Designed miniproteins, single chains, continued (4). Designs and how they scored, part 77

Each design is a single chain, and the fold is of that chain. pLDDT is the mean over its residues in the fold that is shown.

## One batch from the design tools (miniprotein)

Design m14663
Fold by ESMFold2-Fast:
Structure m14663 (fold): chain A 106 residues (1-106)
Amino acid sequence: MKLYVVFGSSTHIAQVMAQLREEGINPFIVHQSTLEKDIEKAKKADEVLFIVVDPSKALELIEKLVKALKPDEIVIYVGTEASEEAIETARELAEKFGAELIEVPT
């Protein structure tokens, strides 16, 4: 299964979702607020998109998702105008998990 992570504004999230749909990918959407509830359904999906609202909690939540889902591939999207904390966190996560990091313009 593939895990997609998106950091950024609602515009960047919409752009990432549009790109995935054009590629025929229909991911199961997981929000930070519903992660505990949705994790069991996410385990049954071939593709999961995790939306990061609070980058300060991203590392712990993504480690939890990776442990539960055991993804074959991780792709991280970060908006070019995202906060410095979000950009730094996205880079650290990409390095830690060997994930592809994709910068999304406005």
Scores: mean pLDDT 82

Design m14664
Fold by ESMFold2-Fast:
Structure m14664 (fold): chain A 103 residues (1-103)
Amino acid sequence: ATATGGSAAEGETALVTAVAPGAAGAEWYRQLPDGSWLLVASSAGEVAPEYAGRAGVGVDPETGRAVLAIHPARREDTGDYRFRLTLADGSEEVSELAPLTVY
């Protein structure tokens, strides 16, 4: 599976995007300073408290495009993101790191 990070100005919309054909669900994680992973948001509607009201996940089943959108972006959102996609057959795809920079 392919993940693309990005850059955004503070107060704008930051996007982290993944593409996997047959994706039915998606979870986005952020790496914390201690090396652990925080679930930021999921297509099932879960959102971390630090991202509440700012983050959401959309999955397009026709394209397999999954997007984490953060608005408004904060400088503290800068970090390495990773996704887990659930495919229609129940298998999982995990991405490499997708860096996001908020400047």
Scores: mean pLDDT 80

Design m14665
Fold by ESMFold2-Fast:
Structure m14665 (fold): chain A 83 residues (1-83)
Amino acid sequence: AARRAVLAALALEAIARDPSLAERVSPEELAEARAAAARLSPEARALVRRATPLAVRLERGEELSEEEVRELRRLLEEAARAT
């Protein structure tokens, strides 16, 4: 599904920025995420990269503003449509 591919790509981009996030993910989940992410269009990948800084902040336990949460959701929904 498009949403799964987008979330998988987001997780991989977040791990690329902060490798410590990979410590809690199984090798099987990483392989499945890579396979799902490979299905993204270039347009969807660009949108995921724009969302990645906000996703990394959330994973680190930082609070996002309502505007930042809306932007994150908007980018991920657009990426799913572009896939």
Scores: mean pLDDT 79

Design m14666
Fold by ESMFold2-Fast:
Formats: C-alpha cells, sequence, structure tokens
Structure m14666 (fold): chain A 77 residues (1-77)
C-alpha cells in the first residue's frame, strides 16, 4: 500500500527473497555475492526508504546468516 509501484516492488522483493534464501546456506561467499547484488540493485533503484525497510527485514530475521547479510548492506548503503 505504501509502495511506489508494482514493477519496482516485484523487482526488489524478488531479489531480496532470493538473496535471503542464498544467505540461509551460511556460506560466506554466497552471502557476499548476494550483498553486492542487493547493494547494486538498491543504488540503481534510488529508493533509499525501501532499501532501508528491506535491510531492517533482513536484520530482524531469525537466521543469523540472513542478519549478517543485512548488517553488511547497512554498513555499505
Amino acid sequence: MELDGEDTRKNLDDLVEASKKGATTGNGLIISLNRDGLLLAFKASGDEEKAQKYIDSLLSDSNPSVRELGEGLRKDL
């Protein structure tokens, strides 16, 4: 409801979901690659508020590897 548009939501949401799934592997290389990909996508989107909401979602996850992904993004964004 508070989203900018369906196309932006679908693109970012799908990428965040895939990146969260990748982070659950606990593999540092996979976490790093997903962090870099999300950082590039967030910068390309220009939607700082949406990026921060996604990062908060990652930081609130019960999986410590997903939280690590969120912490890396928060530091770099």
Scores: mean pLDDT 74

Design m14667
Fold by ESMFold2-Fast:
Structure m14667 (fold): chain A 84 residues (1-84)
Amino acid sequence: SVAEAIRKLVEIANKSKDPEEQELAKKMLDLIRKAETAINNGDVEKAKEIIDELRELMKKASPEIQEAGKTLIDELEKRVKELE
């Protein structure tokens, strides 16, 4: 679920023993918040740019972050398509 995926990224951001994984999770959480703000404002172009940035970050992420990130990106893309 989206809530479980967010909870997983928050757990990684606060508890991961890998500093690079912690910073990546924190950056993804910030971008997800910004994407949600863009979607709520009807800014489809900005939301798509942020989603693309999330995808690029995920390419170098651990499998655990990739699983959570995919769930969140899929939901954000669905919401963007509903605005179009």
Scores: mean pLDDT 86

Design m14668
Fold by ESMFold2-Fast:
Structure m14668 (fold): chain A 86 residues (1-86)
Amino acid sequence: MMAEEYRRKAEELAERLEPELLALREAHPNLAELSKEEQLEIQIKLGEKILELLELYEKAGDEEAGKMKAKVEEKIAELKKELEKL
């Protein structure tokens, strides 16, 4: 029961994130022309949204989502450290 509810919530969140991710890409079509600070802030924001989705899949019993979540958390930590150096 709970695993099915988390999977449903993950699917609902994924559907909501798709138009939001498209809006971010449309607003920033050429990321290379942005400052390093702006590039890092966008990557961190996207990573945090991906973590929310992966957490729901992990709670639904997806072990691959749990492994991916750990990798994304590590990436976000690295990006935040780079932002702190600016």
Scores: mean pLDDT 75

Design m14669
Fold by ESMFold2-Fast:
Structure m14669 (fold): chain A 81 residues (1-81)
Amino acid sequence: SEAVRLAARHEVERALREIDPEAGDTISFESVREVLRRMGFSEEEIEEVIEKLKELSSSEETTSIELAVEVITEAVIERYL
């Protein structure tokens, strides 16, 4: 449901902000990897998410926080919900 997606999105955004409290509009791929590791994703699953983010991003080192939230939320829903 949309309510479940919104709740998952809120939790993902909170986790990203906890790892990088000073993140404005962008977040490093290393911070994204750390959040996914803490959420219980395998290294293979983490690299699949990072590859998808890199395809959607113009930077080799960072992605927009909005893209990170969207892509990680999708991965969380597919894995846990």
Scores: mean pLDDT 81

Design m14670
Fold by ESMFold2-Fast:
Structure m14670 (fold): chain A 74 residues (1-74)
Amino acid sequence: SAEEEVLKMIEEIKAETDGEKAATLLAETFVFMRENNIKNEKLIQKVEQVAMEKVLAGIVTYEQIQKKYNELKA
């Protein structure tokens, strides 16, 4: 399912330590959720939480994620 794919993306993001790759994976995850009309609030919160954890760890910035998201969104 689309929700199972998002959970796999979350695990990939958790393992990623490169900032550029983490920003890309996060942006791709948000685009995927938008394109698949994911309305599951708990799942959305899990993605937002992993994004916050990467920012707090200094791996990525919200600006990097937003820039990649804007480049990828339809």
Scores: mean pLDDT 88

Design m14671
Fold by ESMFold2-Fast:
Structure m14671 (fold): chain A 71 residues (1-71)
Amino acid sequence: MVTAATDPPLRLAAGETWTVTVTNTGSTAVSASWSAVGPDTNGEPVVLNVTLSAIAAGGTGTLTVTASPLK
């Protein structure tokens, strides 16, 4: 299993990127990507693009969140 939020409540300015290290404590490799809409640091709507790179069983990797303008 991987310890990561599926929809992190982040306020990022458009063009900003946030990363966090995640650990796969399960016996199966995992990978995922999804998007969500949230407010940036000014309250403007942005698309949060979330990517979890493939992480082998027992390995570590990074969860990356990038804010893009919604317009």
Scores: mean pLDDT 67

Design m14672
Fold by ESMFold2-Fast:
Structure m14672 (fold): chain A 109 residues (1-109)
Amino acid sequence: ELEKKIKELIEHLEELLEMVKKNVPAEEIEEYVKEKKIDEIALFVFQLGQFLGLSEEEMKKILREAVENGDSLLEQKKKILELVLPYVTDPKARETLEELIKKLEEELK
């Protein structure tokens, strides 16, 4: 069951990355997300990965580790933020991500 979920999320991530490689406009990618019901966690990893300049393999690894170690969407989002934090070199961006992690910790209480 878990492996099937991870495979589906990785496939969603790969679809979004393929659109970026083909230079599909951001508006068309947003429409595709709506039409194909792209998973929220796959989309979250995709958005952060694009923002931080992560490779496809790094995004896939983060997605897998988050799903394996998070029992809920909020826990998976928190794990993604924790896993991407080492890639953030700007002090202000780090502060923002750490603040988001803290907010998710408070919501999970």
Scores: mean pLDDT 82

Design m14673
Fold by ESMFold2-Fast:
Structure m14673 (fold): chain A 72 residues (1-72)
Amino acid sequence: SLEEAEKLKEEGKKAYAEGDYEKAAEFYLRSAQLYKELGKYDEALEALMEAIKAYEKAGKFDAARNAGLPLN
């Protein structure tokens, strides 16, 4: 649902603020997948960009690169 996608985005934002960048990236990726399934492509791209940024902060550069690929 849209609310679930928004909740996951907020959980990602919270994890990022707490310095848990890998967890933040995981929440943002899950949010992006739900936004994409709902046809909310602009919101999905925003969430993917936040996931990439979080993976980079975590030192997970391969994961950051791969997050830019389409889900499915």
Scores: mean pLDDT 79

Design m14674
Fold by ESMFold2-Fast:
Structure m14674 (fold): chain A 74 residues (1-74)
Amino acid sequence: AKPAVSDEQAEKLIELIEEDLEELKKMPPLSPEEQQLALERLDELEAFVKATMKPEQAEKFIKKIEELKELIEK
């Protein structure tokens, strides 16, 4: 199946997750409830990326999701 996201849209989404990662580094520690919600949302985002992006773009995005998960879990 063709990916649902264009190359330009995929690059924009990668930029947005990189911005989220940098912003999270500046934030105070998340509560356990906020951590759980954030991790669930990142799992949904990973599924979306795998379904909609080309493999090369999906791999880059998933690496950023994993970095963000690690930072959330601290």
Scores: mean pLDDT 76

Design m14675
Fold by ESMFold2-Fast:
Structure m14675 (fold): chain A 73 residues (1-73)
Amino acid sequence: HMLNELTPLEARVLFALALKGEATVQDLAEILGVSEETVREAVDRLVEKGFIEKDEKTGKYRLTEKAREFLGL
Protein backbone atom coordinates (compact mmCIF):
# COMPACT_ATOMS: atom_id res chain seq x y z
CA HIS A 1 0.00 0.00 0.00
CA MET A 2 1.01 3.66 -0.44
CA LEU A 3 2.42 5.76 2.41
CA ASN A 4 -0.82 6.56 4.30
CA GLU A 5 0.71 9.66 5.97
CA LEU A 6 1.57 11.28 2.60
CA THR A 7 -0.19 12.20 -0.63
CA PRO A 8 1.36 10.73 -3.83
CA LEU A 9 2.81 14.15 -4.71
CA GLU A 10 4.35 14.58 -1.23
CA ALA A 11 5.93 11.11 -1.55
CA ARG A 12 7.39 12.06 -4.96
CA VAL A 13 8.87 15.26 -3.52
CA LEU A 14 10.54 13.30 -0.69
CA PHE A 15 11.91 10.72 -3.17
CA ALA A 16 13.29 13.45 -5.46
CA LEU A 17 15.02 15.13 -2.49
CA ALA A 18 16.42 11.76 -1.35
CA LEU A 19 18.00 11.27 -4.80
CA LYS A 20 19.19 14.86 -5.40
CA GLY A 21 20.11 15.83 -1.80
CA GLU A 22 18.63 19.34 -2.08
CA ALA A 23 16.45 21.25 -4.56
CA THR A 24 14.53 24.47 -5.11
CA VAL A 25 10.81 24.59 -5.92
CA GLN A 26 11.83 25.23 -9.56
CA ASP A 27 14.13 22.17 -9.56
CA LEU A 28 11.37 19.97 -8.08
CA ALA A 29 8.82 21.23 -10.63
CA GLU A 30 11.22 20.30 -13.46
CA ILE A 31 12.07 16.87 -11.97
CA LEU A 32 8.43 15.94 -11.26
CA GLY A 33 6.97 17.48 -14.43
CA VAL A 34 4.43 19.60 -12.54
CA SER A 35 3.88 23.34 -11.97
CA GLU A 36 5.82 25.31 -9.34
CA GLU A 37 2.45 26.13 -7.70
CA THR A 38 1.69 22.39 -7.29
CA VAL A 39 5.17 21.76 -5.83
CA ARG A 40 4.89 24.74 -3.43
CA GLU A 41 1.64 23.34 -1.99
CA ALA A 42 3.27 19.94 -1.34
CA VAL A 43 6.48 21.55 -0.01
CA ASP A 44 4.50 23.72 2.43
CA ARG A 45 2.73 20.63 3.83
CA LEU A 46 6.01 18.71 4.13
CA VAL A 47 7.67 21.59 6.01
CA GLU A 48 4.64 21.69 8.36
CA LYS A 49 4.98 17.91 8.93
CA GLY A 50 8.71 18.34 9.68
CA PHE A 51 9.89 16.16 6.74
CA ILE A 52 11.78 18.90 4.86
CA GLU A 53 13.50 22.15 5.72
CA LYS A 54 14.49 25.24 3.73
CA ASP A 55 17.96 26.73 3.58
CA GLU A 56 17.04 30.45 3.65
CA LYS A 57 20.36 31.46 2.06
CA THR A 58 20.05 29.18 -1.00
CA GLY A 59 16.26 28.70 -1.18
CA LYS A 60 16.86 24.93 -1.41
CA TYR A 61 14.90 22.29 0.48
CA ARG A 62 16.35 19.11 2.01
CA LEU A 63 15.14 16.10 3.96
CA THR A 64 15.14 16.27 7.77
CA GLU A 65 16.41 13.35 9.89
CA LYS A 66 12.73 12.55 10.60
CA ALA A 67 12.10 12.08 6.86
CA ARG A 68 15.28 10.02 6.37
CA GLU A 69 14.24 7.66 9.18
CA PHE A 70 10.67 7.50 7.78
CA LEU A 71 12.04 6.56 4.33
CA GLY A 72 14.54 4.04 5.76
CA LEU A 73 17.60 6.02 4.63
Scores: mean pLDDT 82

Design m14676
Fold by ESMFold2-Fast:
Structure m14676 (fold): chain A 80 residues (1-80)
Amino acid sequence: SREELLKEIEKVLEEALERLKKVDEEAAKTGDNREAILRQQEIGREAAKKVLEAIKKYEEETGEEPTLEEARKLAALTMM
């Protein structure tokens, strides 16, 4: 269902945010902001891929297109 898709997307985003927080904590200790930025971009890309796979699976199972809200969440991840 759509609710299950949204919960799966939310879980992926929560896991990504937790990883990003850990990267920020490491950067604060080392002062290496460049390494932190690269790791943040990698985490964002990985999360975006998982969200896209979840949406694609939902489309294949239901025939429904992704919503504007789902598209905005993907855009936010790719702009990280």
Scores: mean pLDDT 73

Design m14677
Fold by ESMFold2-Fast:
Structure m14677 (fold): chain A 77 residues (1-77)
Amino acid sequence: GKEKLAESLRKKNPELFEFNKKLGEGLSPQEVATVTAAVLRASTDGLSPEETRRWLTERGYPQRVIDAAVAMLSRSL
C-alpha cells in the first residue's frame, strides 16, 4: 500500500522521505508515489534530471509530477 511505501522510504532514505512528505502537501498520494518511483528508478539507472524529465514527459505524466521528480533528483544527486 501507499502507507507501506512511505514507511520503506523512511527506513531506507530518511532525507528523501522528509522531502517527499513536504512535497505531498501540493500533490495527491498517487502523485507522491509516482514521484518517489521515478526518483528511485532514476537513482538506480543513473539517469540525469534532464533524462528523467524526458522519460516522464514521454510517458504522459503531469507537469507538477515531472517538476517534483526533477527537483528531488537535483538535491539527491
Scores: mean pLDDT 68

Design m14678
Fold by ESMFold2-Fast:
Structure m14678 (fold): chain A 61 residues (1-61)
Amino acid sequence: MKEVVLEVPDNLTDEERQKLIEGINNKIIDLPKGITVEMAQKLAEIIKNGEKIVEVKRVPT
């Protein structure tokens, strides 16, 4: 199983970030506010490939 690091905007709350990680690891996409189209596409690809998000890095907007 490949492990991946996901970069997200710093405008996500800790709860939104945690729900995103749990959703992706469980193959459920419930996108929080602030997710871009490009990020949503990457998340869909991670789910499709069975990869696991092990770290989420916040990036300044």
Scores: mean pLDDT 64

Design m14679
Fold by ESMFold2-Fast:
Structure m14679 (fold): chain A 71 residues (1-71)
Amino acid sequence: MLEEIEKKISEMEEELRRAREEVAAGKLDDKQVEELKREFIKRAKDILKKMLELENTEELQKDLEQLEELL
């Protein structure tokens, strides 16, 4: 289960990176990237929040704080 959650977060990070590359290439504007970023961060945040309640680890806590700062 943890591996499944981590995989989803990793995929979200890759999608964000790809979107940023598309902005640099002139394919997407900053507003479109920000909307996608907000959606992915909110999802990842909710998942990490649930995991923290199940298993309160420093690693998960840091990931959650990092995502909160990005939002």
Scores: mean pLDDT 70

Design m14680
Fold by ESMFold2-Fast:
Structure m14680 (fold): chain A 76 residues (1-76)
Amino acid sequence: FTPLERAVFLEIARHFAENPENPVASLEEIAKRLGVSVSTVQRAVDILAQKGVVVKTEEGVRLAPASPEVVDEAFA
């Protein structure tokens, strides 16, 4: 993963840790926190979703179910 993809993934993980009742993070909020455009976040999310570590939803993005094994391998 690129540093940007990793940063986007960590923001999604942070959102889930802080909001377990609503694990979906908005792309706008991620973009604001990282200081990048929403389109930049969308591109990173597309790559992360293709790799199976996150799931795109109508409202944003969330961690993929049962993703710990894939995450550990991807960032090891």
Scores: mean pLDDT 74

Design m14681
Fold by ESMFold2-Fast:
Structure m14681 (fold): chain A 99 residues (1-99)
Amino acid sequence: SVDAKLRARAYASPAMTPEERALLDAVEAGDLEAQRRLLEEAAARGDPLGKLGLRALEEGRLEEAARLARQLVVARQIAAVLIAIGDEIQAELEARRAA
């Protein structure tokens, strides 16, 4: 089922980047130095949520910075999971055509 596949991906997602997981861990641990570094890296790549989160940290808006960091990770994880599910469906369709 789709629900079982989504649950499996939540605990063992190969689509989660090390940077995304590190940012979520830094937010949950309250590690402001790690959170700043990872948001700077995201902002340097042109991520709007990374830029807004970094700005919030620089202005001392720690709660807002944490929310923006979580939104960045969640948005990317949702996109990655949907792409991975689409890829699996496409592979199944191609296997059926080759049979």
Scores: mean pLDDT 76

Design m14682
Fold by ESMFold2-Fast:
Structure m14682 (fold): chain A 110 residues (1-110)
Amino acid sequence: MLYKATVTITVEGKDPTKVRRGSAASVASLMLEIIAEKIEGEGIGKLAEKVTSKTVDDSDPNKLTIEFEIIAKSEKDAKKAAEEVVKRMKELFKSKGLTVTKIEIKIEKL
């Protein structure tokens, strides 16, 4: 079944504008890693058949909104896949000197 995941991440850090621009490119790399991991059947590959990034909105200096599509067997599996993506994004932002203060995940069946 096809699901849309909308993830909103609220961040704080030193010079968030500069770090946030670098993080947008890193999110693209992370999505490619997640797609590659699907082929190996580990992590997200166990929860979802496919994950595809659709949009990244970084217009708010303290928020990043990412929309992606998930092909999964159930809404529960789609939500777990989205939570794994979020976990990796949180670790990525921490490595860039950003503190993640809030995460919101919305799943919608398409």
Scores: mean pLDDT 67

Design m14683
Fold by ESMFold2-Fast:
Structure m14683 (fold): chain A 80 residues (1-80)
Amino acid sequence: AMREEAERLREEILKLVSDHPELAQKVKELFDRLMEVLTPEEVLRILRAAKTAVEVAKKKGSPQLVEDFVEALEEVIRRA
């Protein structure tokens, strides 16, 4: 189901940022909020994009890209 896929992707993203506990906590809270305000289909699209962005940032050694992404998600939720 789409909801189960979204939960799996969220877990994978949290594992990718687990070396930055503060960032991981923010990501967890933002994804919880997204699941409350968006449809499962919308959440799944966002999580797929988020996973790709985090993986690219980690490979490039750029933690700032992950932080910028979290800030953008926070702004989307704030306006929802």
Scores: mean pLDDT 72

Design m14684
Fold by ESMFold2-Fast:
Structure m14684 (fold): chain A 68 residues (1-68)
Amino acid sequence: DTDKRKQLIRRLIGTKLRKIGLEIELERLKALDQSDPQVQKKITELENEIKTLEEEMKQLEKQLQELS
């Protein structure tokens, strides 16, 4: 189904762009003093959000593969 495929591709692109933005912020935070508990907390929160997006991407890629 071409319409379902287009919708899944658009969602996958959006998820990938969001992940890239979080990865840029994560690299910025890693350049700070990691002995600071506030910096470490933010790093952990971003890493958890990135993992959630990676799982969403896997689900979207599986749905696209099932349509192929």
Scores: mean pLDDT 83

Design m14685
Fold by ESMFold2-Fast:
Structure m14685 (fold): chain A 82 residues (1-82)
Amino acid sequence: PTIEKLYPKEGKPGTIVTIVGKNFGSKENTKVYIGDVEAEIVSFPSDKLISVKVPEDAPEGEQDVKVIVNGKESNKIKFKVL
């Protein structure tokens, strides 16, 4: 999997973040992390687009966002948890 863009690039817990990229697989085999905390997948319309909710327990500050598909990790992009 490859992450190309996050939108928005910052937000509080509960914010919906859109992740744009490639080879995200399917919802059943895909996990998204903000820092070391798993984010809830809210929408998965294609293998190029995922929407997640920033977790309540996500640590504040700059965190790496990554997508894991069947154990394979993406590149990391920074998201600022407010």
Scores: mean pLDDT 79

Design m14686
Fold by ESMFold2-Fast:
Structure m14686 (fold): chain A 92 residues (1-92)
Amino acid sequence: SEIEKLIEEFKKELEEALKLGVISEEEAKELLEKFEKTLKEYSKEVTAEQAAKIALAELLKELGLKHPEDYTLNEAELEKALKELIEKIKKE
């Protein structure tokens, strides 16, 4: 399934970010749940790739709101990883 593949790719990105100390386990779980929920809802109306782009855009916005005064190295690295995933999806 395209949806399952996108969820697994996002999960791998989160696991790498967690290993680098970019995010906490609690943050990773929260981001994964939000991504899956948004992806599944939008996949009813648009392509899986488009749904993933929407879900990633929403998560990037939420990450910015989570630390409004403190732009940390960890947050920047996670945003970079998410942007790279979005660009990969765009090319397919």
Scores: mean pLDDT 66

Design m14687
Fold by ESMFold2-Fast:
Structure m14687 (fold): chain A 56 residues (1-56)
Amino acid sequence: SDLEKKAKKLTDAAEIGVQSNHGRTLSDDQRQAVFQKVLDALKQHEALEKQQQEKK
């Protein structure tokens, strides 16, 4: 889905950020945890956007 693609891009960007600031990449477990949290946040944001559309 489009949300999964967005979550993957944001997770990749987070890994680059960690490497730039701390000189190391995320572990597989850390990367998966970040991906899941980002995906959940995107789903919550989409649900809120849908509620706003019903008020417009």
Scores: mean pLDDT 74

Design m14688
Fold by ESMFold2-Fast:
Structure m14688 (fold): chain A 64 residues (1-64)
Amino acid sequence: SDAAHTEAMQRATDLINQGKKALEVDGDKKKAAEYYYQAADVLEDAGFPESAEDLREVADKVDK
């Protein structure tokens, strides 16, 4: 449903924002990558596999 997709997008956005804070404020690359992977899983489960893959690529680069 549209509501479920909206909730998934909001959850993914919240996780991305937590990842950005972990990376930019806390300097915690591992925690940032964990948040980005969680956001990617939320997007994939919601039916956005291309967005999920793009975010996993970002997470992989941060985790290195």
Scores: mean pLDDT 85

Design m14689
Fold by ESMFold2-Fast:
Structure m14689 (fold): chain A 98 residues (1-98)
Amino acid sequence: LKEKTKNAERVLELGVGKGENAEIILENPKLKFYVGVDINEEALKKAIENLKLENLEESTRPGVISGTYKGVPVSFINADGEAFLKDAEKAFDVIIVG
């Protein structure tokens, strides 16, 4: 995981779970932003708690929560990962399935 993401600037993770992979991904000093998608709302809440994100803001769109991790923008989206990927694939350097 760390080797796969070490040079990535824009990362999408499908199936965030409790944020264990997100924690490793966010250690990358080249990272410009991270987006995590999970259909399980309770898993996303746990990931937000575990990562201790700063500057938490709820989007005007349902199911989207954004914040920062050491100044890096982070968004968590409660959605079907496959449906999200279809519209957003071109925006990311690396896509991880958790």
Scores: mean pLDDT 76

Design m14690
Fold by ESMFold2-Fast:
Formats: C-alpha cells, sequence, structure tokens
Structure m14690 (fold): chain A 106 residues (1-106)
C-alpha cells in the first residue's frame, strides 16, 4: 500500500513537472524566434553571412529540442528526458541571445 501510494504521488509530481517544462519550453522557443528574427535582420544589414548562418543553426537546434520535448510530453515520456531537451533548448536560446547582442554591437 505504502509503495503504491508513493508511486502515484511520484507519477503526479512528474506529470506536473513535465507539463511545466513543456509550457516553459514553448516560452523559450518563442523567445528564440524573436532573438533569431532580430539577429538575422541585423546580420543582413551588416552583410555578416557567418552570423546569419550561426543564428539559423541555433534556431534549428532550439526548434529540434522543443519538438522532442513536446513529443515526449504528449507520448508520456520520462520527465528526465523532457528536462534534458529543455536544458538544450535553454542553452541554444542563451547562445542566440549572446550572438544577437554581439551582432548588435557591430
Amino acid sequence: MEAALRRREEEERNREETEKLYEDSAKLLNEAFRLAEEGLALAEKLGDREAQRRIEELLSRASDHYGKAASLYFKGGSVEEVREHYAELKKATEELRALTEEVRAK
């Protein structure tokens, strides 16, 4: 009885955490799109083709990890796997922010 109750409570906590990670991932992806749009416009104005390519690669990486997090959420995947893809999405978004600021400074 005790083990079954603990399992249910853990499953409920993991479900709530996975839902929050999915919602936070959607917010991060929207931020990544905004940063990429700004960065691409700046890179095009400067003729910086390397910055444009790097921004497109980072946005592609962010979109891929969001897609994997969303797929895992809807299929009932592990919270640890969703957390891993959220972390990679966050990293790609932070790299996009840094690159956009670098391009803006030029």
Scores: mean pLDDT 85

Design m14691
Fold by ESMFold2-Fast:
Parts: C-alpha cells; sequence; structure tokens
Structure m14691 (fold): chain A 81 residues (1-81)
C-alpha cells in the first residue's frame, strides 16, 4: 500500500511527527475512517519530508496532481535527500 511504502522510506522521527499531526487533527473533531486516517498519515509524512528537505536547502518537488506511481517517485527522491 501507499502507507506501507511511505513508512518503509521514512525515518522513525518523521513517522512520529506525522502521527502527532494526525492525532491533533482527530482531537479537533476530525473523526476519520481508517481509510481517511491512512490518507492523512501519508500526506503528513510527505509534508514532513518536504519540510525537512526545505530546511536543509533542497529544492521542493513539483506540485503536480499525483498518481500512486508519482507519489512513490516523490517519496524516493525526498528520502534520498
Amino acid sequence: SILDYVLEHSSAEVRERAEEAVREFEERGGKLSPEEREELLVLAILQELVRRAEAAGHERPEAEEVTEEDLFRVIDRLAAL
């Protein structure tokens, strides 16, 4: 799955930060289905990877409409930074 791929290609610190962000969203009254939570977790991990890349002075990935294959490519690129 996309979640499994993202978890495999991210550090424990990135995963912890993303889980905290999802929990904060749920605490604000965002009741999520398991599928919606998975999607938000994937987005939170990707956002944290981009944030870290930007903080390190690396270029942000292009903002295109993302397919599953494109998402995997973006994750690979960010994880290599």
Scores: mean pLDDT 65

Design m14692
Fold by ESMFold2-Fast:
Structure m14692 (fold): chain A 85 residues (1-85)
Amino acid sequence: LEELVEEGEKYLEKDQDPQALTGLGRLYNDLGRPEKAREYLEKALSLLPAEKNPETARQLSRAYAMLGEEEKAKEYYDLALNSIK
């Protein structure tokens, strides 16, 4: 299980994709490592202003919800919805 996550990290070292970083955060959450999951979600957040993509915001919202970060989950959910108004 941890080996699978380490392989994911290697593939993301050069491909800094917010969606992929969010996926890695979900993997760490599934492993019971919410601190690591939060770290990768924060990395994805740092890239979000450069890629104002509603799809990425939706992925971040889901990942934050999985971590129990309800306020941040709502923030990104609203961003994904309101940015297309």
Scores: mean pLDDT 67

Design m14693
Fold by ESMFold2-Fast:
Structure m14693 (fold): chain A 78 residues (1-78)
Amino acid sequence: MEELLELAKANPEISEEAIETVLKDLEELKKKGLLNEEELELLLEVLKYTILGKKEKGKPYLEKLKELLTEKAEAYVK
């Protein structure tokens, strides 16, 4: 989180407030048990590469996150 916030502060194209809002939303989802630490770390990597304009480099992290969310959904269905 600290690294991502520093990247947002250093990048004039990205609103620090917008990044803080996203980070707060992710932390709330974690507190509610909707996201675990691994899922949060993957989302932070996706956001980092999006901030850097390297969306293709973030794609493997996004796909891994989708895999974990699919397993989680399957567990909720039993």
Scores: mean pLDDT 71

Design m14694
Fold by ESMFold2-Fast:
Structure m14694 (fold): chain A 99 residues (1-99)
Amino acid sequence: TPERRARMRELALRFSRAVQKALDELEKKGIKLTEEERDRVETLQSRMVQAIAAGDLEAFRAAADELVKIFEKYDPSVAKKLREELDRIIAEAERVLAE
């Protein structure tokens, strides 16, 4: 439905903001990802956008798990906050898809 599509688009925007907030927090701490890790984050974000648009929550979870592990390597507290927000987004997406 158009309503479902609009809500899924809002969730996609919300996770993009959560990832950007995590990147900004690392930058403020002077933590720099490698070029390879930055490219991987962009690839994973693209996969997550495609997954949420398709309603593929398994693919979204897999990409989210890999993304969080990159952040955990540098700052476990930032990674935990990102994980908690992504888990909330997944729970809301499950609710939207069940309606």
Scores: mean pLDDT 85

Design m14695
Fold by ESMFold2-Fast:
Structure m14695 (fold): chain A 71 residues (1-71)
Amino acid sequence: SAALEEVEREARELEAEFLARKDSLTDEERFEELRRLLTRLLERYAALGIEDAREALARLPESIAKWKAQM
């Protein structure tokens, strides 16, 4: 579908931007950029009606808090 292809294109562009900067970022900056990237992508997939993405987005704050606690 055209809508899914558009989100996949955005995902690839965001990933490429992150990878281009990754090695110049601190661990804290890297974590924050990954958090923003993941939030943005899940919001886009949820907007397409993908339930798994909507559920993941709803649980994202808890998942991030748990991930930080395990670091």
Scores: mean pLDDT 77

Design m14696
Fold by ESMFold2-Fast:
Structure m14696 (fold): chain A 58 residues (1-58)
Amino acid sequence: MKSALEKIEEINKKMNEEMDKTLAQAKAEGKSLEERRKAMAEVYKKAMKEIMKVLDES
């Protein structure tokens, strides 16, 4: 079983990758800076919930 620290490190790595992809996609779709920031906030919020779930389940 992976440690909580290893799981959190994987979530952080995936969050950074998703942020890069989300920015690239929003740019390709011609979204405004405000829309891009909202998309980034959603990625961060999802990652935070995943980290909290790992800590609660560990």
Scores: mean pLDDT 80

Design m14697
Fold by ESMFold2-Fast:
Structure m14697 (fold): chain A 62 residues (1-62)
Amino acid sequence: IELSEEFLRRIAERLGVSVETIKEILELLENNPDGLSLKDLAEKFGISEEDVKLLLEEVLKA
C-alpha cells in the first residue's frame, strides 16, 4: 500500500505507535492477507484488536 508519510504519521500518532510499526502491519497484510488474524497482529505489535480494525478502516478510506 502506497501511502504518504504524512498520512502514516497521523495514524501512528492516533494509535500511539511508530510509523515503522504501521508500515510493518500494512506490509504483513499485503503479503499475508489470509495468514494473519486481527488478534495475531494485535499480539505481535502490542496494540488492541480495535486499533488494528481502526487502522484497516482508515487505510481503506484513503
Scores: mean pLDDT 73

